# Ledger of designs, part 27: designed miniproteins, single chains, continued (2)

Each design is a single chain, and the fold is of that chain. pLDDT is the mean over its residues in the fold that is shown.

## One batch from the design tools (miniprotein)

Design m4905
Fold by ESMFold2-Fast:
Structure m4905 (fold): chain A 100 residues (1-100)
Amino acid sequence: SMEAAREAIYASYARYFAATYGLDPAALTPEDVDQLLSQELALAVIKALIDEAVRKGASREEFEQLVQEIQQLAQRHGFHPPLRQELQRRIEEARRILEK
């Protein structure tokens, strides 16, 4: 049935997010999985913006403006703590590259 297929897909994503972010798969609801999928997509776009800034050799001012926009996006998407940690790690890595 379509419901059984949907449940199997959500269970697979719950296991994926649990393994990737150190979460309890039994604690993740279908709504949590939908939110995490949305956040993963948003994080992928944010990472692309960070990579572009690094590629262009953005100034400190330009990069910090981007960081503010990124933090607003993360807040709007309600990022789970592990995704916020990954975002902060990527921002810090980019800062190190640009401060050569």
Scores: mean pLDDT 82

Design m4906
Fold by ESMFold2-Fast:
Structure m4906 (fold): chain A 79 residues (1-79)
Amino acid sequence: TEEIKELVEKAEQAVNDNDFDTALELLQKVQDLLLENKDKFTDEQFKKIMEALGSFAQALHNKDKEKAKEAANKLKELI
């Protein structure tokens, strides 16, 4: 899970640099690793993680830096 946190942090840094394409690529890697490691989370925890991931993706699609940072912080708390 530490690797996933590092990728979320890198995605957040890309958002700070207005590099939303790189942030989306990093978020895809986060999603892939979360799916591979689903068994390490409870069903409730995984649901909340995927909700936060979805919020992050939506914010990145909308180029909304504030909502992207909020979603990234929530995601890091859950992982």
Scores: mean pLDDT 85

Design m4907
Fold by ESMFold2-Fast:
Structure m4907 (fold): chain A 63 residues (1-63)
Amino acid sequence: MSDEELTEAARRALEAARAATTAAQAKVVYHDSKELAEITEGEAKEYAEEAARIAREQALKAG
């Protein structure tokens, strides 16, 4: 993936994390965001790490 595609994927993950209403949804977003954070750098990594953080919080709150 290009850097632009990775940044867009990370932004979409962040939106998905914020929109997660169930623990199951949040858990999927958390794992996807963690994988993105491992393969990205800079701004994309920051978005992916924030998505993982929010997804984890949503999973705990929804469960």
Scores: mean pLDDT 81

Design m4908
Fold by ESMFold2-Fast:
Structure m4908 (fold): chain A 92 residues (1-92)
Amino acid sequence: SLVEAQRARIAALREEWLKNSTPEQQPSVDERIRLLEEARLELGAPADQEVIIGYVGPELSKEEAEEKAEELKKELEALGVNIVGIVIRPLP
């Protein structure tokens, strides 16, 4: 089932992120996973590829943020990161 596969993936991702997070980062892990899953759905991304969420303050226009996101994507691809894309969100 797609729902069961998604639940298993989210559970595995949560365990991995908790294991690799500092104590200060741990309270935000569930929220970060939620935002990542929303971004993956928006891009139609497969579970085995990276999706990055870029947060934008009021100092950056949408166009400037998207340009910086494309630059970051190219840098990460050059490092061998398998990335689908970067989703731009306003700062929460």
Scores: mean pLDDT 65

Design m4909
Fold by ESMFold2-Fast:
Structure m4909 (fold): chain A 98 residues (1-98)
Amino acid sequence: KDKEIEKEVEEAVEKWRKWLEENKISARELARKMLSEYAKASDEEIEKIEAGDKEVARELIEKAKTFVALAIIAQYSVATGAMSEEEAAKAIEEFKAK
């Protein structure tokens, strides 16, 4: 279980390192791309999270199939105000308990 999470994180980091080398983008654009690729979030869902929509953030967390997707949704939701740091920490803990 921990080995799977570690490998998933390592692969995601390498994939995004390569993508950043190929694409010159802003931090916001990078965050949107990560949400689209890993969380399969739509542009509309991302815009709602950027507006602080707690319900959309919660729904994306519940649909997250990988730890990387969950972590990206949680971090961006905290950064935009759609989720508290405590709520994000609980979501991560619950995912690891699966």
Scores: mean pLDDT 74

Design m4910
Fold by ESMFold2-Fast:
Structure m4910 (fold): chain A 84 residues (1-84)
Amino acid sequence: MKAREEQELQKRMEEVKQQFDETYEALIEDLRKSDKANEEHIEEMELLYQKYMEKVKKETSYEEKIRLYERGAGSLLMMYQMAK
């Protein structure tokens, strides 16, 4: 891979990682603010977040890491929709 292509993939990975982290934080905070204290759903979302973080750590490809972060964010959103 050319250094320029690697740099672009790394930048995109950082962007999707930030989006994944921010999505997780926002959704957990929203659930905690709800009148429906959903401790079980919060715990499930924490486990899902950790599972994707572990998968990313084991992956060597930037393209696959990006895909994992995007899938992780989507999975968190789906879990959130089931929780509320």
Scores: mean pLDDT 79

Design m4911
Fold by ESMFold2-Fast:
Order: C-alpha cells, then sequence, then structure tokens
Structure m4911 (fold): chain A 83 residues (1-83)
C-alpha cells in the first residue's frame, strides 16, 4: 500500500507537469517542477504520520526514491519543452 501511494503521488506530479507544459512558459514550468519536487516528500511524510506509520530506513528509501523520480520526470518534461 505505501509503495502504491508513492507511485500515485509520482503519477499525479507527472500529470500536473504534462497538463501545464503547453500552458506555461519555460521559467514558470521550471518553477512548477521545483515546487513538485519539494512537495513530494512533504506530502508522503504527512500521510505516513497521519496513518501512524513510523519513518524507518525502508520508508526513508521510498521517500528519497520517489523524490528522485519526480525530479527525473521534471527534467525529462523540461528537456522536451526546451526542444
Amino acid sequence: MLEQLAQDYVAQAEAVLRANKPLLDLDSLKALAAQLVADFPRQLIETLRKNNIPIGPEETKLILSGTQRVADIGQAILAEAEA
């Protein structure tokens, strides 16, 4: 369930970036990508805390890997927008 939640949050971040790609200029899109990267670990940590799930090494790895995925997706979409 936790892995699915992280996957859903990553998918939501990608959907937001892709929806905004044709609507925003490059600087605004870069700012949105940075915001989504910053928001991902905060949202996941808050959800874990509200469900009384302790943040141990496994949860920390999931948070870090999910944050990296959002960053990688953001970079890919920005590269597409720059081309």
Scores: mean pLDDT 84

Design m4912
Fold by ESMFold2-Fast:
Structure m4912 (fold): chain A 92 residues (1-92)
Amino acid sequence: GNDSVAASYLEKAAEALERGDFDTAAENIRKAAEVSSNPEVRKHLEEAAQALRDGDYETAAEHLEKAAQVSPNPKVRDALTRAAEVVREKAA
């Protein structure tokens, strides 16, 4: 369903983050937000994408972590946790 599509976009975002491609990462996080059925997940993904565009990696990681905490889907949670870890590595 929609959660599988959201997880796919978040996996693409994590790959983009690993390459240092923050624009592609932010776009894929925004696409994940658009297909997410949970309004709290959508809100945190929108905030994370904006923070990445602003170069605020700590805020981006925090919102990805919060999205993972409120997501009921384990595949989406795993993808969000991985994306947050990569952002924190880039912030360090």
Scores: mean pLDDT 86

Design m4913
Fold by ESMFold2-Fast:
Structure m4913 (fold): chain A 95 residues (1-95)
Amino acid sequence: SIEEARKLKEEGERYFAEGDYEKAIEHYEKALKILEELGDPSLDEEIAEVYLNLGKVYKAMGDKEKAEEYFKKAMEIQIEIGVEKLKAAVDKVTS
């Protein structure tokens, strides 16, 4: 459920703040799996946030390659969201 995914994301954020990187990753990966399995495009922003947070954890651990991979995934989703919002704004002012 979406509520379970959000709770796992919050727990991951707490573990990251505490320096428990392994538990942070575990909780973020579980949240990501649930969000992706729901297949709801309205959750893309939340999925991008989880990817961004995974990148932050790997960066803190010194794993630059994994950090870059996750940051790239988050950025790609956020760019798509931004393009969709811009298209909607243009349509509104040209109608």
Scores: mean pLDDT 83

Design m4914
Fold by ESMFold2-Fast:
Structure m4914 (fold): chain A 81 residues (1-81)
Amino acid sequence: SLYEEALEAYERALSLSADEALALAREVAKKDPELEAMFERVEATLRANRASPAERRAYALLFLKEMAEHLAGKEPVLPPG
């Protein structure tokens, strides 16, 4: 599942450099044309804004979370209680 791949990528990205996290995000995104287009816009925005390594990593993590949410097509499910 691309959703599971996005979640796994997010967890891995927590310990990666900014460039590694962005490369991982791109690798997952390229499996869906819409997500690939979104990633390209993100990369262009980061370059235009001269984002720091910390900002680039933070955005890579945010993008991976948003990819997972987009692929799920739903909000988090609360456990019945």
Scores: mean pLDDT 74

Design m4915
Fold by ESMFold2-Fast:
Parts: structure tokens; C-alpha cells; sequence
Structure m4915 (fold): chain A 70 residues (1-70)
């Protein structure tokens, strides 16, 4: 849930994209709205492919806020 996304954000800040994606994927599996969670995962993957870790962090923060509403 929320704690997994927070850890993913710290992994992105450390440049550890593989760990960040693993943590975001686990957060998505635990989400009540899996389809919405997949949307955030795909956005984060796109951000990483563009080399934009700052945008990936923003995407993960938005995902965290959505999980906090659950």
C-alpha cells in the first residue's frame, strides 16, 4: 500500500529504478482499484524510459495520494 509507494519514491531518488518498479508493482497488487494502479505503473514506466526520474517520482506521489483515499 502507501508504505510501499513511499519506499518506491526513495528508490527512485537513489536511482534504483528496478527496486522502485518492484515496490510499485507490489503496491498495485494490494490496491483496491487495480486498473487505476496499473495506469500509474504505466506512467512511471514511461517516465523511466524517457530518463525522467523527477517525473517518475511525481507519478509515484500521485499514486500514493490515491492509495491514501482507500
Amino acid sequence: GVELVKKAIEAFKAGNKDEALKLLTQAARESKDVNKAIGYLLRAVGDILEGNYEEAIKTAEEFRKELEKE
Scores: mean pLDDT 80

Design m4916
Fold by ESMFold2-Fast:
Structure m4916 (fold): chain A 59 residues (1-59)
Amino acid sequence: SEVEKKLAQIEADYKKRKAQLEEQLKKSKAKPYVLYVAENLLKIGDELDLEIALARAKK
C-alpha cells in the first residue's frame, strides 16, 4: 500500500542518518564508553520505530 511504501522510505532515511552519526562518532575519536552508550541508544530507537510502525499498521 501507499502507507507501507512511505514507511519503508522513512525507515531507509532513518538508517542512513544513523549510519552518518555512527561515522561521525568514529571520526570524533570518542571514548569507548561513549560509543557503547550511543550504540545502545540507537538500538532503543530501532525498537521504538518498530513499535510505532506496528501501531500504525493496526489503523
Scores: mean pLDDT 66

Design m4917
Fold by ESMFold2-Fast:
Structure m4917 (fold): chain A 88 residues (1-88)
Amino acid sequence: MEELKEKIKKALEPVIGKENAERAAELLAEMAEKVASLPPEKIREIIERLRESMAEGLAAEKDEKLREAAEKAGKLVLEYLEKALEAQ
């Protein structure tokens, strides 16, 4: 969890500032940890929904730097969930 939180914070900090990045990273890491504790079927369902939501959100985002930071943070969450699924 701490490693994921730090990576998300580093991705977001240049775009939204340190304080906002810390809050966003904490929320995203806590969400990812809670999802990783679900049954494999639910983890797969959430991964699919997150991929679809990210694709739509990134396509709608006109701020290139915010889009790049959001894409990086989202990929970190997806990688964490995919690794949790593989570990079962």
Scores: mean pLDDT 80

Design m4918
Fold by ESMFold2-Fast:
Structure m4918 (fold): chain A 64 residues (1-64)
Amino acid sequence: SDGERATEFARKLGIEFPGLLREGMRGPEVRLLQQMLRMGGYDVGPIDGVADRALLDALLAAEA
């Protein structure tokens, strides 16, 4: 459920994922999410284009 909520919030930020955002996913969409959340003041760890638990937790915190 956390992954689904995080994915839906990422889509609301304008980033489209065809499936569920999961830990270990890589790509420019993940890097863009990391940059957007950092600009919003959330701790996302390094901007490396790799989804980790910190990114998912930041999305869930930003949604709440």
Scores: mean pLDDT 79

Design m4919
Fold by ESMFold2-Fast:
Formats: C-alpha cells, sequence, structure tokens
Structure m4919 (fold): chain A 124 residues (1-124)
C-alpha cells in the first residue's frame, strides 16, 4: 500500500467510526445536513453558520478526492465542530454533545496520524 493510499484508508476509517450507529444515535445533528425543520425553527442558523458542513458531506468530499490528507480532514471536522459550538448555548445538552463528539473525532484523528507516521518511518 502506498502512503497516499494508506492516508485515504485512514481517513475512511475515521469517518466510518464517526458515522457508526452508536455515534449517529449520540450526535444526530452533525451526521447529516441540517434538516428543513431545524432551519425553520432556528432562522438565525444561516447567519451563525453561513458555510454549514456535516460528517456525511465530509465523507463524500474525501471519496471525490477533494479532501486528500488527514490535515485537511482535521480542518473540515474542526470547522464543523466550531459551527455547532457557535449554534448552541454553552452548557446546553447539544453543546456538551458537540464537545464529546469533537473529543471522539480528535482521538480518532490522533491515532490515524500515529499510524501514518509509523508507515512513513517504515518506508524511509
Amino acid sequence: MSLEELELELMREVLDALLSPEVRAAFPLAIEPLSQEFLEANPDAKDIIPDPIDVTTIRERVERGEIRTLEELEAELERMFANYERLFVPGSPEHLQTEAFRARAEALLEEARRRLEAARRAAA
């Protein structure tokens, strides 16, 4: 496996974990694009998050080759978490869920980075 192919597979593993049934049950708002009902109930959402993104959309961009590195994946996930952190009141259940989801994503990304760096060292 090439380092480029390994990095793509590591990105897929991170996103598959974030799209798991357990994560979908815990953090449904970040998995799919914001629903019409949510946007109608929260008319200010478009002003708070003018460039929305979700895990499903990020995965589609990885599969299209628009996100090519773990660094680019981390940047898009951080942008997504920052959007939800701005949208929800600090200390609300939704805000606390967003922080827990971010911590899970950061742990998965850190493990993926370690595996990629180990492969780079083995290839040198």
Scores: mean pLDDT 80

Design m4920
Fold by ESMFold2-Fast:
Structure m4920 (fold): chain A 55 residues (1-55)
Amino acid sequence: MLSDEEVELLAEQIVLAEHMGYTKVAATLRERMEKSERAEEGMRIYEELKARLAA
């Protein structure tokens, strides 16, 4: 089970890994997020962070 802080950190790590080109690491972290009880919340945070990084 992921805590609120762990969900936010995981989302941030996915965004960072994708930005750095670590595609396999990012995919593994993303699968971990999607399998969690907080998947929808975490993926929403991920999308928001990714959008901010692209701006």
Scores: mean pLDDT 80

Design m4921
Fold by ESMFold2-Fast:
Structure m4921 (fold): chain A 80 residues (1-80)
Amino acid sequence: SKKEEVEEILKRVQEAATKLDENNVEKSKELIELGQRAFELAKKLLEKIKNGEEVPESEIEELRELAERFEEEAKKLLEE
């Protein structure tokens, strides 16, 4: 379901952020902004789903792109 897709994407972002925090890695301004954008979009999509509103595939793809960028940047910081 679209709800499960959005929740899975959000979970990936949260897990990456948790790994940075556990390793005392300072988050860049870009990483903070990516995380905030992903969180806000995921929240809006989950609220739409809860209200029975249609969520277009393009909005889910935007969330995936934000999450992938967040994970990539987090991985680079963790490898240093």
Scores: mean pLDDT 82

Design m4922
Fold by ESMFold2-Fast:
Structure m4922 (fold): chain A 92 residues (1-92)
Amino acid sequence: MSPEEQELKARWQKIVEEVQEIVKKAEENPEKKEEIYKLIEEMEKKLREKGEELAELAEKEGLSELEARKKAVEAVEELVEELKKKVEEVLA
């Protein structure tokens, strides 16, 4: 039971909920569904590349597991915010 671990878990849950909302918007807009799913694929590619970068950085700098996890959650949050903005532009 670490307060920091619980905070990271809550932040991850919020990310999951935001991605689920984007998927719902794609389902509700069939005409734009393909375009939205392409944006999700681009985010997944960036997530993979960023994950590899962060793993290498953590190993080289001797980051704690908690610190590495925090940086990973922050990177995912930034990518999800970018995705949300692009989806709003597609739906406008």
Scores: mean pLDDT 81

Design m4923
Fold by ESMFold2-Fast:
Structure m4923 (fold): chain A 86 residues (1-86)
Amino acid sequence: LSEESKKELEELKKSIKGSKRVTLVIQLKPGVDDPTPIIKAIEDNGGEILNYSFWNGVVTLTANLTPKSLDAISKLPVVKDIRLKK
């Protein structure tokens, strides 16, 4: 994760109290073509995949996340960037 994404994550953790959900756009590192580990981390922790796209070697997911699922994905080495969906 970039330093900007880490700051975004900390602010999101403060804004989502307890079980409240947030919708994020998650970009995986180039060359990662199997999103199964991140999808499993999201779903196993109460999150939901809303959209999946693969463009020019990059996987991008839009997901509705709980604080628990956000913590789970932030620890995965395949995640390049996380941003709030506006």
Scores: mean pLDDT 75

Design m4924
Fold by ESMFold2-Fast:
Structure m4924 (fold): chain A 66 residues (1-66)
Amino acid sequence: KELEEAKEVADRLRQEAEKSPDKAKIYGRGAAEVARLNTGNPEAGRIAKELADEAYKVQKKEEEEK
């Protein structure tokens, strides 16, 4: 239930990020949404961590290009 919601959010945001200039912002927003859903589901927590890691990675890459 919560895991399915988290996976849906993650997949949607990854697709959205690929088409958007604000990739880091989208991944960061997704991580926050998934973390809010993580009431007791360890997989939801893992997905949130994965999205946060992607946000940081994308942000750092964009910073390098400045």
Scores: mean pLDDT 68

Design m4925
Fold by ESMFold2-Fast:
Structure m4925 (fold): chain A 65 residues (1-65)
Amino acid sequence: VDKILDEYTKSEKEKKAAKEAIEASRQGPDALQATLKKFKEVEKFTEEQIENIKKAVNLVHEAEA
């Protein structure tokens, strides 16, 4: 998991956000969407950063499947 986060995040802030998104995704798709919306609207993450976080979440789910 940590290797995926290191590959798809460029900063400690993004890595922390990716971890929060992964945990939210485990609670369900609505929780993930709410967390990603918070990152975009409140934390002002770029579209590229949001896409990288989404890719990290998907790769973690694939690795755990």
Scores: mean pLDDT 75

Design m4926
Fold by ESMFold2-Fast:
Structure m4926 (fold): chain A 63 residues (1-63)
Amino acid sequence: MDALIERLEAELDRAVESGDKFSIAAVLTGAASVLSSAKRSGAPEEVIERLQALVDRAAEAEA
């Protein structure tokens, strides 16, 4: 799980730096999907908070 979250965080940082709206939207979709799965599986609160922060950042960048 952690490696996937770190990958998504890195992809978001790259997409924001490049201004690539498509990549930002893709990260948002991926992060939201992973967050939903983490919540359903009862992942640790730390993992859920990291994913929620990532989703929030991607949504803000997309807006």
Scores: mean pLDDT 81

Design m4927
Fold by ESMFold2-Fast:
Structure m4927 (fold): chain A 78 residues (1-78)
Amino acid sequence: SKEETIRHVLEDGIEAARSAAKVNEIDRQKALNALLALADWVGKVTGSEAVRERLRQAIEEHPETAPEALAEVLRELL
């Protein structure tokens, strides 16, 4: 289903970002940009600007732990 596909894509993206962030600080910054792109994509797929804004805010408030913060918000929303 559409919801199952969204969940799998998001879980894979979050895990890839966590793995990249463990390598070094430069990869951590790249992971942050990838997570922001995922937030924008979720907003587009769900058609909800409020969801997009909430995801972006979670990333921006917790840049050091952005993959984990985003995963928590996504678990709440999905």
Scores: mean pLDDT 71

Design m4928
Fold by ESMFold2-Fast:
Structure m4928 (fold): chain A 55 residues (1-55)
Amino acid sequence: SSVDQIEMMAALLAAEAGKTEVEREHFEEAARRLGLPLSYVDQAEARRREGLEKR
């Protein structure tokens, strides 16, 4: 899904920046590169947080 694509791209951007954690700025950059609206950033961030809380 588009949310999955944003999450993957944000993780890659964070890794390229030498960061161990994905921050909102990386989700926003991922959405910009993929041409997706910021509403998808909110969904991607929420999904990642839910995954971390459930695992």
Scores: mean pLDDT 75

Design m4929
Fold by ESMFold2-Fast:
Structure m4929 (fold): chain A 68 residues (1-68)
Amino acid sequence: GAAGKRGGLQAAKMGAAGDAAAASAAGYETFLGSDNPEQKEAGLRAAEAGARGDAAAASKYGLEAFKN
């Protein structure tokens, strides 16, 4: 849905900016707000990557969530 796409794009942008914590939060919001299993999975992966400080991986998974 639109909310999941917005969260995925936000995670991608924040991760690209090096803000792993903000990317993690956006990825988690995508996981909670999406009704698409692929988008939920990508959002959760962005949240997990961001939570461990991997901003680049969080950005990558955020973009995957946005594309689904």
Scores: mean pLDDT 84

Design m4930
Fold by ESMFold2-Fast:
Structure m4930 (fold): chain A 79 residues (1-79)
Amino acid sequence: SRAEQLAAQLDKAEADLDQLEAFARRERLPDSVFAALAEARQLIEEARKLLEEGKYDEAAEKLRQAVALVQEALRRALV
């Protein structure tokens, strides 16, 4: 179902954030990266609440925002 697919995507996003945080600590990335990771975690939490409410499009949008935020922070830190 769409709900199961979104739940799996949110679970993967949380796991990816844990791996990225470990990477950022090892590579001593700027505080801006850790701030982006923290904000992305909040967006994923909001997406889970929206998913529980059946608001699938809004949940997917929060997930996209979380991904974009982390990608931009890493781009600025690594380039």
Scores: mean pLDDT 89

Design m4931
Fold by ESMFold2-Fast:
Structure m4931 (fold): chain A 83 residues (1-83)
Amino acid sequence: KELEEKLKAMNEKELEEIEKEVKRIEERLEEAREKLYEAYPEKPQLVDDIIEAFRTLQKRLNLAMQLEELRKKLEEEERRKEE
């Protein structure tokens, strides 16, 4: 929720930078997944749960960005109607 509030206050350029960072984290999570399975072969479910938790956090961040894009589109449509 705090992350969503901060995202709302950011400009388009800042949101684009955050989107790039989210993609970098996703790539690193996939790399880390292989190493985690190698390190903990006896507990694959624990590794999956950890990765899934991080992916859920990424999904929430992506939803917050989509909400901001929708809000900007609605503001543009309202502005065009008032013109």
Scores: mean pLDDT 67

Design m4932
Fold by ESMFold2-Fast:
Structure m4932 (fold): chain A 110 residues (1-110)
Amino acid sequence: MIKEIEDEIKKIKQKVDDLLEKLKNKGKESYYFAEFLKSIYDSFVAMIDSIYKLAKEKNEEVYKEKLDIMKTLLEEVEKEIKEFLEQIKNNKPNKWYIKVGKVDIEQKKK
């Protein structure tokens, strides 16, 4: 069960990494925004690793819910980046922003 969540998290991480690379290739402003998103994403990955270690050492059931929450946050990051890339492709957005869980990243004006 925990191993399944870990494997799913690894797959989501790879998808996010691929999306961030695509975002970097859309121009200078997109490059800086991708670097900023990467710093936040790396923090989330570090939190997931810490939660996983705690779950393994203490009580798998108690901490499994925390792992599920972290997985959901990563899936939301993937979704937001995909939607943002689609907006860039169709129309240059007036502002650059992404909402990840309860963390609002301020939109960057074009």
Scores: mean pLDDT 64

Design m4933
Fold by ESMFold2-Fast:
Structure m4933 (fold): chain A 80 residues (1-80)
Amino acid sequence: MTEEELEAKLKQAEELKKEGDEEFDAGNYDSALEKYDQAEKIAEEIAESDSASEELKARARKLSEDIAVQSLKVAVNIVT
């Protein structure tokens, strides 16, 4: 993929993470996890891409870290 395509994918992942945050704030934990999972997969693809710049990979890694933190918060707040 081109750098431009990877940048577009990163933006999509950032938007999915934001949607997940909105679902989390609404108490829709299953929907939040689904959005975070989608964002994480895209961020991982970019971080592992040989075509991505180091700056883009760093942004993808940070997004993945932020998603991991939010996913852990969901896990802690899920009550049976």
Scores: mean pLDDT 81

Design m4934
Fold by ESMFold2-Fast:
Structure m4934 (fold): chain A 75 residues (1-75)
Amino acid sequence: EVEKARKLVEEVEADLPAAREELAKELGEEKAEEATRILEEGIEEMRRLVAEGKPFEEVVKKVQETIARIAEAIA
């Protein structure tokens, strides 16, 4: 389970450069920068949870919280 959480975070981090480029195209530069900043902070928190041995469920919750923060910030 912890290894599954670690892999999820690694996948999200690996996709970050492409996600940043797409966000800029879809939302405009200013909103894309804010969304990317929130996503980067969320990824850091997810990595911390994995390092502390937290279960996959807590990492998934952090993903959901990060998405909600992005949605609110770009509204």
Scores: mean pLDDT 77

Design m4935
Fold by ESMFold2-Fast:
Structure m4935 (fold): chain A 78 residues (1-78)
Amino acid sequence: MKEEYIEKAIEVAREASRVVPEEASRYAELLEKSKKDPEASISIISQLSAYLRSTGSPEARELGEKLSELARKLAEEL
């Protein structure tokens, strides 16, 4: 179940790469490498969420909100 939230976060990060290609792709790669470490994954997801919400793009903001919710759900399963 923890892996499911991390995989969903990777999907959202890849979707975000259409809006912020360099940053979102880097975070997606970090998540793939850290998917066996839920605490590291929460940190990475939260960082990308904060970045996306700071861009001023409505699309990026929505993706950042989805990532924030996934980080919350993942933390609840720790």
Scores: mean pLDDT 82

Design m4936
Fold by ESMFold2-Fast:
Order: C-alpha cells, then sequence, then structure tokens
Structure m4936 (fold): chain A 74 residues (1-74)
C-alpha cells in the first residue's frame, strides 16, 4: 500500500542517516534529527498529492535511498 511504501521510505532514510553519522562523528545528533524532520515533512507533503504521483515520488525516493544505503555499507 501507499502507507507501507511511505513507512519503508522513512525507515530507509533513518538507516542512511544513522550509517552516515557513524562514519562522520562530527555530524551532530541535532543535524541528523533536523534532516529526519525535513524528510518526514516531505513525505507528508507527498502523501497529499494524487495517489499515482505520490507512489512515483516515493518509489523514486526508495530507489535512491537503497542505493545510498548500499554505498554506505561498502
Amino acid sequence: SLEELAEEVLRLAKEVLKLYQEKRPDVTQAEVDAQIKAFEEWVRAVLELPEEEARELLERAKRHLEGLLEKLKA
């Protein structure tokens, strides 16, 4: 469902930021929290769009975040 896709995208974003912070200890928790909040606001705005547009944007975000996550794990 669209809600499950949104939850997956938010989960991936949080994982990417966590791994990024682990590799960059100079990045503050406040900066990570601000990025998470901005991403949550973006997802909320996307969910206000027609379902087809929301799905396309969330699927694109998921692909991008999965790519970032794989690079960070390497």
Scores: mean pLDDT 85

Design m4937
Fold by ESMFold2-Fast:
Structure m4937 (fold): chain A 99 residues (1-99)
Amino acid sequence: SRLEELARLQAEEARLIDELRELGVGVDELLEVSPRLASALLFHTRGSREEFERVLAAVAAAGEAPAKSPEEILERQRALLEELRRVLAERRAEREAAA
């Protein structure tokens, strides 16, 4: 079912966010990459009101249209996970190079 697939993707998002937090990656660092990534971090970790307002303004400025179908929601979620995995891999590589 699409709801089961979405739930699985959201669980993967939470796991990747926890891994980024363990590396010390914060809201402002993810905002430099994309407003969508910063929004995901805030959703799972709850930031301050000021962080929320900054991220909301950046998301609004990006001008993304609302998803029009369940399939589009799933595609956007998969794209978000791919970006999260890329950022996580980059931060891990930087840490290994500094070790």
Scores: mean pLDDT 78

Design m4938
Fold by ESMFold2-Fast:
Structure m4938 (fold): chain A 65 residues (1-65)
Amino acid sequence: RQIADSLREEIRAGRLRPGTQLPSHRQLADAFGVSLTTARQAVAELKREGLVETRRSPAGTFVIA
C-alpha cells in the first residue's frame, strides 16, 4: 500500500509521466524496505487501476495515464 500510494501520487503530480518506466519489483522492495510480494502487490494495484501496464518491448512496467 505504501508503495502504491507513493507511486500513485507521483503519477498524479506529473512527476512520473506517461511512458516512464517504473523500478523493478526488487528495486521497489529495497527502496521501501518491504518484501518482493508486497512490491508485486502494489504494482498489481496500479495495473488494476489502469495507471500502469507491463510491456514486453521495451520490457518493463510503464505509466500509461
Scores: mean pLDDT 77

Design m4939
Fold by ESMFold2-Fast:
Structure m4939 (fold): chain A 84 residues (1-84)
Amino acid sequence: MEALELGKKLAEEIKKKGQNGSGGLAAAKLVLEGAKIAETVSPEEVLKKGEELIELGRERNNGELIEAGKAMIEVAEVARKAKE
C-alpha cells in the first residue's frame, strides 16, 4: 500500500509543522483520507482535490492547505502508477 504509507508519512510531517494544533491536524487528516481514497477508489479524484487545495491555500495564504494539496497530488500519482 504505497500511497497509504506515503500519505501517513506526509500527514505526520504536516502535523509536526502545525503550531496551532487544529489547522495542522485538519490538514493531516485530509491527506490521510485522500490517500485512502486514492488507494481504494479513485486517484484521479484525489489529484483534482489536491490541485483545488493548492489553489485555495494560495488564495487564503494558508501554507498548510498548500502542503496538504501537494501531498494529495503525490499520493494520487503513486496510487495511479501502482494500478498501471
Scores: mean pLDDT 76

